# Designed miniproteins, single chains, continued (3): the designs that were tried, part 51

Each design is a single chain, and the fold is of that chain. pLDDT is the mean over its residues in the fold that is shown.

## One batch from the design tools (miniprotein)

Design m9866
Fold by ESMFold2-Fast:
Structure m9866 (fold): chain A 75 residues (1-75)
Amino acid sequence: LTELERQYRAAIAEIISAVRAGDFERAKELLQTVFGLSEAEADEVVALFKAGETDPSAFQRALDTLRAAWRRRVE
């Protein structure tokens, strides 16, 4: 549990860092390979993180999507 939560948080931090750096291809790659998202879902999450720079609700929706995807992968 604790180790899986650490891995989840590290992956989220990497994705957020990539989006903030403008490296959207890296963010999409991590969303697809680590979280198992489709290309379309990864594009939507990147868009939410971009919007989340000025809208906390968009940021939270991105996090909720990734939490749900992570639970599907580890359950």
Scores: mean pLDDT 83

Design m9867
Fold by ESMFold2-Fast:
Order: sequence, then structure tokens, then C-alpha cells
Structure m9867 (fold): chain A 67 residues (1-67)
Amino acid sequence: SAEDRLAEELLRRFEGELRRAAAAGASREEITALVKRAVDELSENLSFEQVDAAALRLGRLVQGLLA
């Protein structure tokens, strides 16, 4: 669906931003702020179920990047 495609596009964009920030040596506070901004933007555009799924996926990425 169009919503599923939008969800993947937004998620890919935020995943890229998080990876670039981590590679550049961003602090935990900066990474946390990026995740919060990402979830806020997802919440404005997507269903609750899609936001929950995306938030879990972003959370797993962040745990891997900060480990």
C-alpha cells in the first residue's frame, strides 16, 4: 500500500541518519534526540501499528550502534 511504502521510505531515511550520526561520533544524547524526532515524524504520517513497528526497528538499530 501507499502507507507501507511511505513507512519504509521514512524508516530508511531515519536509519541512514542514525548510522551517519553514529559513524560521525555522535553522543548518546544526540542519538536519543534523533530517535525522538524520528518517532515524532513517523507519528504524524503513519498508523499506530506502523509507528510501533518502526520504533522497535529503530530501537534495535540504536542498540547495535551504541553497543
Scores: mean pLDDT 82

Design m9868
Fold by ESMFold2-Fast:
Structure m9868 (fold): chain A 64 residues (1-64)
Amino acid sequence: SLEDKIAEIEAEINKLRKEVQKLLDEYRKTTDPEKKAEISKQIKELMDKLNELDRELLAYRRAL
């Protein structure tokens, strides 16, 4: 159902948000510039995915 898809997307968003928080904590603790750059790239990729999921979620909610 549409509600099941919404719940699945919300669960994925929550999972990705937790991953972003872990990477932000790692970024703050890291002193190596190369590792900071790698973590920063991973955060950006996850944030881009979150933005896409938020757009999908909005579209499904409008279809209800």
Scores: mean pLDDT 87

Design m9869
Fold by ESMFold2-Fast:
Structure m9869 (fold): chain A 67 residues (1-67)
Amino acid sequence: MSREEIFEEVDLLFEAVKYAIEMNKKAKKPLSIRELARAIAEGYRAMQEGGLDEAKKKVEEVIKKAS
């Protein structure tokens, strides 16, 4: 992994984290910080397969399932 690739991955991770926080605010039962961290971790794994869009879908799935 090059330095540029690391920065791009970090930027995508920040976007996924911001999305997770906003989705959690809209949830009927907002997740705790620990559960939200798990949702973000699952999103990060999905990001490796399909980028930011897959990360967002996985985060939404985890939050909706837990809500």
Scores: mean pLDDT 75

Design m9870
Fold by ESMFold2-Fast:
Order: sequence, then structure tokens, then C-alpha cells
Structure m9870 (fold): chain A 66 residues (1-66)
Amino acid sequence: SSEEEVRLLVEAAKKIEEVFKTNDKETFEKKAKELSEEIREATGGRIEVEVTQLEDSIQIVISGHS
């Protein structure tokens, strides 16, 4: 449901904030991968989240499948 998706996005945003506080590239990549896997498993692949660290920012891509 839309409410379920919104809740997952809010939880993802909170976890991304924790990842953002990490100054270590290796730890960032590990946490980003763990977050993506958690959301994929929780939604049976219906929702995918990709987090990428850029030079001055973080890019978050959220994809939904029905």
C-alpha cells in the first residue's frame, strides 16, 4: 500500500542519515549495501533503494515495482 511505501521511505531516510555521518568510504559502502538488502527482502523485491556517495552529496534512487 502507499502507506507501507511511505513508511519504508521514512525508515530508509533515517538509516541514510546514519550512513551519512560515516566519514569512512568502506563503512559507508557496507551500510548502503545492508540498507538496500534489508529493504529488498522486506518488500520481496517490490521496493529497491540505491544509495551512492558523490563528491559533495549523496544520491538516493528509489524504485517501485508492482
Scores: mean pLDDT 70

Design m9871
Fold by ESMFold2-Fast:
Structure m9871 (fold): chain A 60 residues (1-60)
Amino acid sequence: SSKEEELVKLAEEEAKKLTVEEIKYKIDLLESRKPELSEEDQKIVDKIIEVLKKIAKEKE
């Protein structure tokens, strides 16, 4: 798998162990830092945020 796929999968697995509040905090942190990243890294972060949002919704 690509490095992007591995990072997204790792973020998903870690998020399953977190509370909804911890996931929301992580999303806010990623969104705040996203503008400082390269275009390629921003795309990876966007995919991570989407996965985090999905898991948070499933835990509600």
Scores: mean pLDDT 83

Design m9872
Fold by ESMFold2-Fast:
Structure m9872 (fold): chain A 84 residues (1-84)
Amino acid sequence: MKEKEELKEKAEQIRSAVDGLRATAEALGAPPEVFAAIDEAKRHVDEALQAIDEGDIEKAKSHLERAVEALQRAVQLLQDFQAA
């Protein structure tokens, strides 16, 4: 279904952003709190992809929302670290 395909594409985009942010955080020597937020985002995107495969669209949407929130938090924490 198109909605399932769209959610999968979004989940893959978030996963790519998580991987890129982790590489940047490692290069900058970021604090453990940044990695904790990145790991939280990764867990939610992995669970969203599983929910998509199972056809649980509402569970997938919930996990994608939480993944975006965790990713945004990781970005903010990393920016705060770089500004210090």
Scores: mean pLDDT 86

Design m9873
Fold by ESMFold2-Fast:
Structure m9873 (fold): chain A 57 residues (1-57)
Amino acid sequence: SLEEILKEITELVEKGEYEKAAKLLEEHFGMDKEEAIKRLKEGKADELLTEAYLRSL
């Protein structure tokens, strides 16, 4: 489910595995991988994950 994927993405972000997190965001939420990596490295994980969640509604 998309909720389980968001949970996995959150765990990857907490571990600093931004490339893996961004790949899941690209595959399941249609986000650009390079933009997602950039935003995660800039500490904008909360905003990015909120956007992904809203896309899943």
Scores: mean pLDDT 82

Design m9874
Fold by ESMFold2-Fast:
Structure m9874 (fold): chain A 71 residues (1-71)
Amino acid sequence: SSKIARLIGLVLRVVGAVLDGDLEEAAELAREAMRYAGADEETVERAGALAREGTPEALHEVVRLVFEAAE
């Protein structure tokens, strides 16, 4: 669906921001993706904090949280 395609695009932008070393942009994009997925603000802030860590493990958790919230 167009909604899932947009979520995939947002998640890819989070990964791109981390690869560029822009952890604040990664956090903002992760929060945007979580809000778009329909998550509560606690989960939105958690995803932002995880993206700001910039580790592969944290990014895997962000992806998991985004698609879990979108179900």
Scores: mean pLDDT 85

Design m9875
Fold by ESMFold2-Fast:
Structure m9875 (fold): chain A 67 residues (1-67)
Amino acid sequence: MDREKVEKAYQVLLDYYEGKMSREEAKKKLKEILEGKVTEEDIERLLEDAEELRERGIDPRAPRDPP
């Protein structure tokens, strides 16, 4: 697994979560970083997950609230 690419992708998701970039910009950057490694559906899911965490006020680095 390309650790450098994972770190870059994670940073894009954090910037998107913090509202520092638009969904379209985040999608473009993730596609560039993860090109050939994931599908567009996977990228959209990552962005949706970040949006859900933002709405709930959960840091994407923190574990989800216990059940």
Scores: mean pLDDT 71

Design m9876
Fold by ESMFold2-Fast:
Structure m9876 (fold): chain A 70 residues (1-70)
Amino acid sequence: KANGYATRAYAYLLQGDYEEAIKYSKKAIDEDPNYWKAYYILGQAYKALGDEERSAEFFAKAEKLMKEKA
C-alpha cells in the first residue's frame, strides 16, 4: 500500500517540481524510514536537480531496503 506522502512526492516529480518532490519524500521517510520507494523518488529528484552525489546515496539506500525482508 502506497504511503500518501510518497504518492504526492511522485506527482510533484512528474510535474518537474523537484523541491516539493524532495519535501514530500522526506515526509514519507519520516512516516516509514524503511519505505524504499520514498528514497527512490528522493534519488530521482536530486538527479533531476543535478546533484549526482546525493542521488547516488539515496538510490543505494532504496536498493538496500528493497533487498531486506520486512
Scores: mean pLDDT 81

Design m9877
Fold by ESMFold2-Fast:
Structure m9877 (fold): chain A 97 residues (1-97)
Amino acid sequence: EAITLNNIGTVYHGLGKYEEALKSYQRALEIQQALGDKNGEATTLNNIGAVYRSLGKYEEALKSYQRALEIQQALGDKEGAERSRQGIGLVQAALGQ
């Protein structure tokens, strides 16, 4: 169910339906947090960051990417951590950093 909601969010994001994407990701996040699924939580937070970045909501994007990075580092997920760092870098570039 959480995986399906995360996938639905990804489809909405690809279609430019950012509000629907966020709604699907937020539902996935709630399920993952309730189950203690840290890996799923980090993936969904990274996806939420990408949607906020697409919306120009850079503060929200940074918070989501940073939380995902924190979880990924705690889990030793090098690939996930690199994706989150990439997201942070894209936000910083957009802010003229």
Scores: mean pLDDT 88

Design m9879
Fold by ESMFold2-Fast:
Structure m9879 (fold): chain A 74 residues (1-74)
Amino acid sequence: AYEEALKHLDEAIEAAKNGDFDTAIEHVKRALEAAGLADAVEPVTRLLEENKDDKDFVISVIRVLKRYVEEKAA
């Protein structure tokens, strides 16, 4: 589950870097579900959607999620 979540977060970061925001959000949703954080899907996706024009902020949020999942997987 955590390994799958990390793969989705890496794909989300790449999509966000390329300006493909909808794909980035979809990968974040799948990552949160795979990590057992389904309750975080709504608040996290809302935060990303409200800040979609701030690419650096979006990438930073996804990186924070990745760090959290990595710490839980260890």
Scores: mean pLDDT 83

Design m9880
Fold by ESMFold2-Fast:
Structure m9880 (fold): chain A 55 residues (1-55)
Amino acid sequence: SSMEEILLQRALEAIERAVKLGRPEVADLLIESLEKQGVPQSVIEKAREHLEKLK
């Protein structure tokens, strides 16, 4: 897998955990942090889409 695929997988796992714990705001902060770190926009967009489907 590419580095982007690994980053996306880890982000999705963290997002799902945050939502399950009743803290979707933590998932929003995680996505913002990844964007600030220069993670590709394609990964950021997929992570945001996944979070919105879980809300």
Scores: mean pLDDT 83

Design m9881
Fold by ESMFold2-Fast:
Structure m9881 (fold): chain A 72 residues (1-72)
Amino acid sequence: MAEELAREIVKMLEQGKPAEEIEKLLEERLGLSSEEIEKLAEEGDPKIQALLEELKKLLEEAKKKKEKEREE
């Protein structure tokens, strides 16, 4: 599922994994090259769009938690 993949990517980002390693995970899980994934995102492929929306949502929630902890 896109949500599970997005969650795994966010976890890798939190661990300080480089972008290349995250791209490799996407290639392995989707069976597509990085160039193909980028092209599908530009074309508005539903599966890639769903993955990007889940990533954005998880990253925004992580940002909100940091702001909330600082402001409280």
Scores: mean pLDDT 70

Design m9882
Fold by ESMFold2-Fast:
Structure m9882 (fold): chain A 61 residues (1-61)
Amino acid sequence: MPSKVELADELFEFAKEKLKEGKITAAELSQIIDELGRWLKEKSLEEFEEAVKKLKEKLEK
């Protein structure tokens, strides 16, 4: 099972691809990084996995 750090890294790479595709802005990427840092401190692994999955779904629209 991936650690929270591994999940954060995967989401960061995914978000970088979305930025490169022009689907998000640099400001949105910065906001995602800030939210990930907050979630790493505040959420359990299970809650973090769910939050990451929902964010990926939102970015894939």
Scores: mean pLDDT 79

Design m9883
Fold by ESMFold2-Fast:
Structure m9883 (fold): chain A 70 residues (1-70)
Amino acid sequence: MLEELIKQARAALERLPEYEALLGREAAEEVRRLVEEAIRKAEEGKLEEAKKLAEEAIALGREALARAEA
């Protein structure tokens, strides 16, 4: 479900200020980069690449939350 992954990736974009506070600027910038690339690849019809990038962005967001709990 690419649309579900893109939705989750866009949710990560909204939470970028939280990621910056938790992981620092470089990690937040990496999340933003992955989400922007995923959206671009989806718009180009490169759905498998878009899915991979969206999954990477979601994984980084989860790591940010895990570090806040630790």
Scores: mean pLDDT 72

Design m9884
Fold by ESMFold2-Fast:
Structure m9884 (fold): chain A 80 residues (1-80)
Amino acid sequence: GDEGIEKAVEGSIKALEGIETGDAELAREGLEKLVEAVKEGAIDKDSAIASLEDLAKKARAAGREEIAELAEEAVKEIKE
């Protein structure tokens, strides 16, 4: 399989689960995997930014401010 794409999928699942459960550490692990997948070229940068901005929006809607801030930091890291 494509290891980078698998990492991105796993990262997305962990980030969403962190938002649902309020587990900021799980969300951080997921976001770190997504950033790594982008840096490895497995995911398109613009698509990743859009996905992370959507995750931040979902986190805020759920009252998970810390997770929203983690997603916003991931966007900044990808843009740099």
Scores: mean pLDDT 83

Design m9885
Fold by ESMFold2-Fast:
Structure m9885 (fold): chain A 65 residues (1-65)
Amino acid sequence: NESNREKARELLEEALRLFKQAQEARKQGKLDEARKLYQQAKELVKQALSLVSSEEAAKLLKELE
């Protein structure tokens, strides 16, 4: 489903942004903020995996960076 693939891409893109923000917060010693961002990123990944196969999700991640 093309619509599911597009939605999964958007979810994975946002998850990557949140994961990068979590890593930056951790480097700054903001551990509580980092944990929240990491959990939000994980939730978006779960949503994406409900829409596409893990194989397709891996391909989308390569397209995103």
Scores: mean pLDDT 82

Design m9886
Fold by ESMFold2-Fast:
Structure m9886 (fold): chain A 82 residues (1-82)
Amino acid sequence: SPDIEKVKKEIEELVEELKKLASDPKVPLEEVEKKAEEVIKKLEELLKLASKVAVEPFLEYIKKAIEEVKKIAEERKEKIEK
């Protein structure tokens, strides 16, 4: 639905913002990890709201976005030894 497409775009924007933050070598790992936690919490909130309408494909989309955010933070941690 158009409403689901709008929420997907918002999720994509949150993930993209984190990717930009994680790609900046001036941003410390701790800041990237904190931002990732904020994005994950927001996505978990959206997942809880979506679960009330039982839209299975959309629930999976949100779960995949959460996993992508976790991977972005982990990849940044692996590349940058403090």
Scores: mean pLDDT 79

Design m9887
Fold by ESMFold2-Fast:
Structure m9887 (fold): chain A 57 residues (1-57)
Amino acid sequence: SKEDLEKALERLRQSLLDNGLSEEQAEEIVKKVEEEAKNAEEADRIGTREYIKLLSS
């Protein structure tokens, strides 16, 4: 869910800061991971639609 993603991204950000990255560097990494996660969700949604179509055969 969106809330679970936000919590995971916040945990990632804190972990990066704890490992000595700057706030700016941590933010850049978090943004990249967020975009990748959103793209994966879109792909999963498309895949689910195609799977349902196959089950109708």
Scores: mean pLDDT 73

Design m9888
Fold by ESMFold2-Fast:
Structure m9888 (fold): chain A 66 residues (1-66)
Amino acid sequence: SETVLLAIRKDLIEKLGMSEEEAEEVIELALRGDLESAKKKIYEAAKKVGKEDVAEGIVRALETLQ
């Protein structure tokens, strides 16, 4: 769902502090089926801001898109 992708992008930027370009890269990785690389980038960003719990929620949302 495009609505779910928009919500994920917003959370990556606002909650994990990713740039628009970094968030777009994560979405592109997920859409092409490279969930492992997408998850790695999400967890790395969450670690920088101490929000690993937020990363878990975002990853779960990404898995529903597959």
Scores: mean pLDDT 83

Design m9889
Fold by ESMFold2-Fast:
Structure m9889 (fold): chain A 71 residues (1-71)
Amino acid sequence: SKAAELAAKGKAAEAAGDYAEAGKLYEEAAKASTDPQERADYYEKAAAAYAKAGDLKKAGEAAEKAIKARA
């Protein structure tokens, strides 16, 4: 799926140390997902990646989107 392809790119970005790019790719994977549970999981990965990048604002925003996706 498009979501899985974007998530795979996010994992590659994490492996390269590009945590900000990984966060962005995981957000796009979440947006491409039609399943609320899968969407929440990708937003959580985005939040973790942004936190590793030092972007606490984007990390918090992604975490909030994960909560909303599960609600």
Scores: mean pLDDT 87

Design m9890
Fold by ESMFold2-Fast:
Structure m9890 (fold): chain A 77 residues (1-77)
Amino acid sequence: MKELEEAERLVDLAVRSAEENVEWIHETLGVSREEALNMPLLLVRGVANAILKSSKDEEVREAAELMRKRADELLAK
């Protein structure tokens, strides 16, 4: 249960960080604001995929699956 709560917090932090820093990312990296907002979600998805490939811990894998699902849902909007 705790691992699932941390997974949700990480996705929320990624979204919040993107929203707070979208102008800086847009100017610094030269990407569109939409691309800047999606970057943290793509990183979360990548981390979740890496965990699922390497981890044997069931709770950690469940958390990674939740992270992947949440990131995919937000990216699909």
Scores: mean pLDDT 75

Design m9891
Fold by ESMFold2-Fast:
Structure m9891 (fold): chain A 110 residues (1-110)
Amino acid sequence: EREELLRRILELEIEGNRLQIELIEAIKNKDEEKAKEYEEKIREITKERIELLESLAESEREKAVLRTAESLRTIGDLFDIRNLKTEEEAEELKKKLEEEIERLEKLLEE
């Protein structure tokens, strides 16, 4: 059912945002091994999310657009996290991710 797929996509979005917070903390603590582990997990959930989004798509064109957009978003997010230069930038990004998690959790309760 479409609603079950949408719910799973939202759950993966929440998980992705939580993993990004963990990645920020790993980088802050200079734990490169943990940072690489979280980056790989983020890539894995992105692949799962793409598969679910493609299952909702009505055309091959829509599937290609969704796959490209989601892949580029993940690449951009990981690049931005790796390029955080200050503690203040890291805390601002974590706050935005936490606010997004709260927003998505409310949508899951609908």
Scores: mean pLDDT 87

Design m9892
Fold by ESMFold2-Fast:
Structure m9892 (fold): chain A 59 residues (1-59)
Amino acid sequence: GELYRAVAPHPKTSEEELEFRVGDVLEVLEELENGLVLARSLKTGEVGRVPRSALEPLP
């Protein structure tokens, strides 16, 4: 998938969500509904749902 950088922190509020901090790099695996994506944290290897608005694409 495409690599993105987190521009906002995100807490894990459910088991389907991914926790990350500003500056963490995530790989987007799938586009989901309502501005959500399924992503993998390159830092932890965890996969979960992420608001796309918290991410910035990497070159």
Scores: mean pLDDT 79

Design m9893
Fold by ESMFold2-Fast:
Structure m9893 (fold): chain A 60 residues (1-60)
Amino acid sequence: SQQELAIRSLLASARASDLSQVPDETLIYLAEQTARIFKMSPQQLEDLKNALLALRKEKE
């Protein structure tokens, strides 16, 4: 689905990026905007937010 592709692309970009200086609020905002654009379910948004925050924590 378009939502799955968007989630995969965003997470792949996040993995390739230096997230150490990115605030959690910025990652949450990015997840919310992505969910709005691709009309994701509330569950998909929560999963995306959690995945981005977990990825950011791994980069520490």
Scores: mean pLDDT 79

Design m9894
Fold by ESMFold2-Fast:
Structure m9894 (fold): chain A 101 residues (1-101)
Amino acid sequence: AAAALEEMRALQELARRVAGLLIDHLAGRDPAAAERLRAVQERWEARMEALLAEAEAGADPEEMLSRAHAEVSRAFGEMAAIAAEAGVSRAELRALIEAGV
């Protein structure tokens, strides 16, 4: 359904905003952590673009949406781990996302 493609694009945009906020937050404080976050974002965006292309080519949009949710969850997990290693608490991460979204 068209709704599934719209939801996938909304997920992509939301995750891109979250990644950007976290990268900017760490860029001056921990440049190495910021680079690791950029690597996660680059891999995640490539996988999301592939899923969107499959959905647009006629793959089951609901199956692609399910895979998109899994990819976003995995990316958020990796980003949260990098942030924690850089000294960002879960509370700080939540506040940053809520202020920027």
Scores: mean pLDDT 80

Design m9895
Fold by ESMFold2-Fast:
Structure m9895 (fold): chain A 57 residues (1-57)
Amino acid sequence: KPLFKTPEAFEYLRKAAEALSNGDYEKAVEYARQALEIDPDNPLARGLLAVAEAKLA
């Protein structure tokens, strides 16, 4: 099944993953939240957000 529903959600997911790999956890949270605003039930966006928030806690 698809990991995203729109090109915009995909772009935010890509940016969130890139921010996580660069250690920019604040930006990763921001981009993952943007993806969830477009696709609230996206499991990849939920996972990226959870990891980024855990790194900031």
Scores: mean pLDDT 78

Design m9896
Fold by ESMFold2-Fast:
Structure m9896 (fold): chain A 72 residues (1-72)
Amino acid sequence: GPDTLLSGSAAGAVAAAALAAVGAGDEQIRKVGEMLHQLGRETVTGRELVEIAERVGGPAAGRAVADLVAKI
C-alpha cells in the first residue's frame, strides 16, 4: 500500500516493472533511480515512489506504480 516501506532495490524493481508496463524506456527507469539516490534514505514509502514515477513518466507511470504498490 502507500505506506509500504521499500528498500532502494525493491523500489527500483517496482518502478522498472511499472514503467516497462506503460512503455517507458531505460532513460525513465534510470531517472527514477537517480531521484531515489538523491533522497539519501535506506527506504521510501509506496506513496513517495508513486510521486517520483509520476514526476519522471507522467500520470500513467504514477498510476502503474500505484497499482503495483496497492498489491503489496
Scores: mean pLDDT 80

Design m9897
Fold by ESMFold2-Fast:
Structure m9897 (fold): chain A 61 residues (1-61)
Amino acid sequence: SMEFLEKLEKKIEELRKEIEKLKEEKKKNPEKAKEIELEIQILEGMIALLEGVKSLLLKKE
């Protein structure tokens, strides 16, 4: 449904904003760069999964 797609897009956007915050934190705390980079990779994986779900839903409509 379009309502579910809208909620899914909002969640993807939230995760993208979280990644931007983590990138900024990485600049402020270079000593934690490896740990923050791993968290960014996890969030990027979540976005890829959600975009996959979005693509599957669009194929049905």
Scores: mean pLDDT 84

Design m9898
Fold by ESMFold2-Fast:
Structure m9898 (fold): chain A 73 residues (1-73)
Amino acid sequence: MEGEEYFKKGLEYYYNMDYEKAIEYFDQAINAKPEDKELLAESYFYKGLVYDFMGKHEEAEKYIAKAKELREE
């Protein structure tokens, strides 16, 4: 599915330390609105990790909290 494909590309850029591209693809995975809540939660989680590595801790906390909320439902 489209969301899963975007998420996989996001991970590829994340591991290559291309954080701007990683965020772009994680955003596309989120915007695809996958029915799979785990995929949606993972997309928010990794987006948060990217912001944290970029020193944007406030944004990181926000997205990591969204991932946690999705997993607790």
Scores: mean pLDDT 81

Design m9899
Fold by ESMFold2-Fast:
Structure m9899 (fold): chain A 70 residues (1-70)
Amino acid sequence: MKFKTAEEAVKYYEEKIKKDPNNADAYLELGGVYLHLEQYDKAIEYFEKALKLDPNNELAKTLLEGVKSL
């Protein structure tokens, strides 16, 4: 992902979170953007927020465990 694309993705999902703070998918996607940027601390933070909002999200669980194993 290019810096411009990553910045636009971050802004897009942050705006979704501002409109709906309970949007688990927006947190999951934002975590994925930070994971791609190798910012593992931020990826963990957002995956944990997504999982807190949707505890049955197996993708969020898998991604969170994967990042913590790095």
Scores: mean pLDDT 80

Design m9900
Fold by ESMFold2-Fast:
Structure m9900 (fold): chain A 65 residues (1-65)
Amino acid sequence: SRYQQLRQQAMDLMRATRDDPASDAQVQQRVDRAVDAMMADQHVSRVQALQQMIDSMRAIQAAMA
């Protein structure tokens, strides 16, 4: 599904932008918590929150390169 694809993309980007030895489960938990917080704060859908998170992390990755 689109949700699963976006979640995987967010997890991959989270791992690339965060310099820590995190397990897949820890990365998944971080993504899920960030999405839940964004949904609560911005009143957006889960898919929209994931997309915003991906866009933000891509911007950070580009700035770090």
Scores: mean pLDDT 76

Design m9901
Fold by ESMFold2-Fast:
Structure m9901 (fold): chain A 57 residues (1-57)
Amino acid sequence: GESKKLLLEGIAKILRGIGLIFEGELTGDESLIEEGKKLIEEGKELIKKAEELEKKE
């Protein structure tokens, strides 16, 4: 269903964001850390939408 796709996309964005934060910390690149934080927030919003959609299905 649609909720499963949103959940997987949200998880993927969170994992990508964590990876960018680690890379930014290793390289001293604050822009990578900021991008990673943004991806984690976007992923959280997608997971929230997936949960809300699942409750309505």
Scores: mean pLDDT 84

Design m9902
Fold by ESMFold2-Fast:
Structure m9902 (fold): chain A 83 residues (1-83)
Amino acid sequence: MKERIEELKKKAEDLKQKAETYESNAAGVERGIAEVEKLRDKIPQEEADELIEAYRTMADLSRRNAQKYKEEADKLKKEAEEL
């Protein structure tokens, strides 16, 4: 029982760390969007729009993955507490 509880805790911690990595990545691409917005007057409109759309899509995917890993980590943590 103790080994199973520790294994679940370790897996939950790994998933939590993955979620933090995806959140960090989303924040990074959101900074990229802000940078492109600052350069809107200096770069072609078409190029700015294309970059912003790509970054927005990447940020959304990263946040979605972060949320899923957080939910899985919480479930495993709860399972470990119930054992």
Scores: mean pLDDT 83

Design m9903
Fold by ESMFold2-Fast:
Structure m9903 (fold): chain A 72 residues (1-72)
Amino acid sequence: MEIDPEKAQVFLDALQAKYPDAKFELKDGVLTAYTDNPELAKELEKNRDTIAADLSGALGVEVKEVKVVDTS
C-alpha cells in the first residue's frame, strides 16, 4: 500500500520541529533518523517504539522499522 506523501510529510515536519538536529527519511515503511548529536541519537533510540506506533497510527499503515543513525 502506497503511503500518502502529504500525510507522511506532515508527520515528518512534526518530527523535524521536535528534533531539529535530526534528518528523517521514510521509505517503504522504514523510518530512518540521522543525527550528528549523540544525546539526540540516544533519545530517539529510547523513543523508537513510540515513534513507530505514532507514525503507524498517523499514516494508517504498519511501520516495519525505526532506525537511528549516529553520524557524529
Scores: mean pLDDT 76

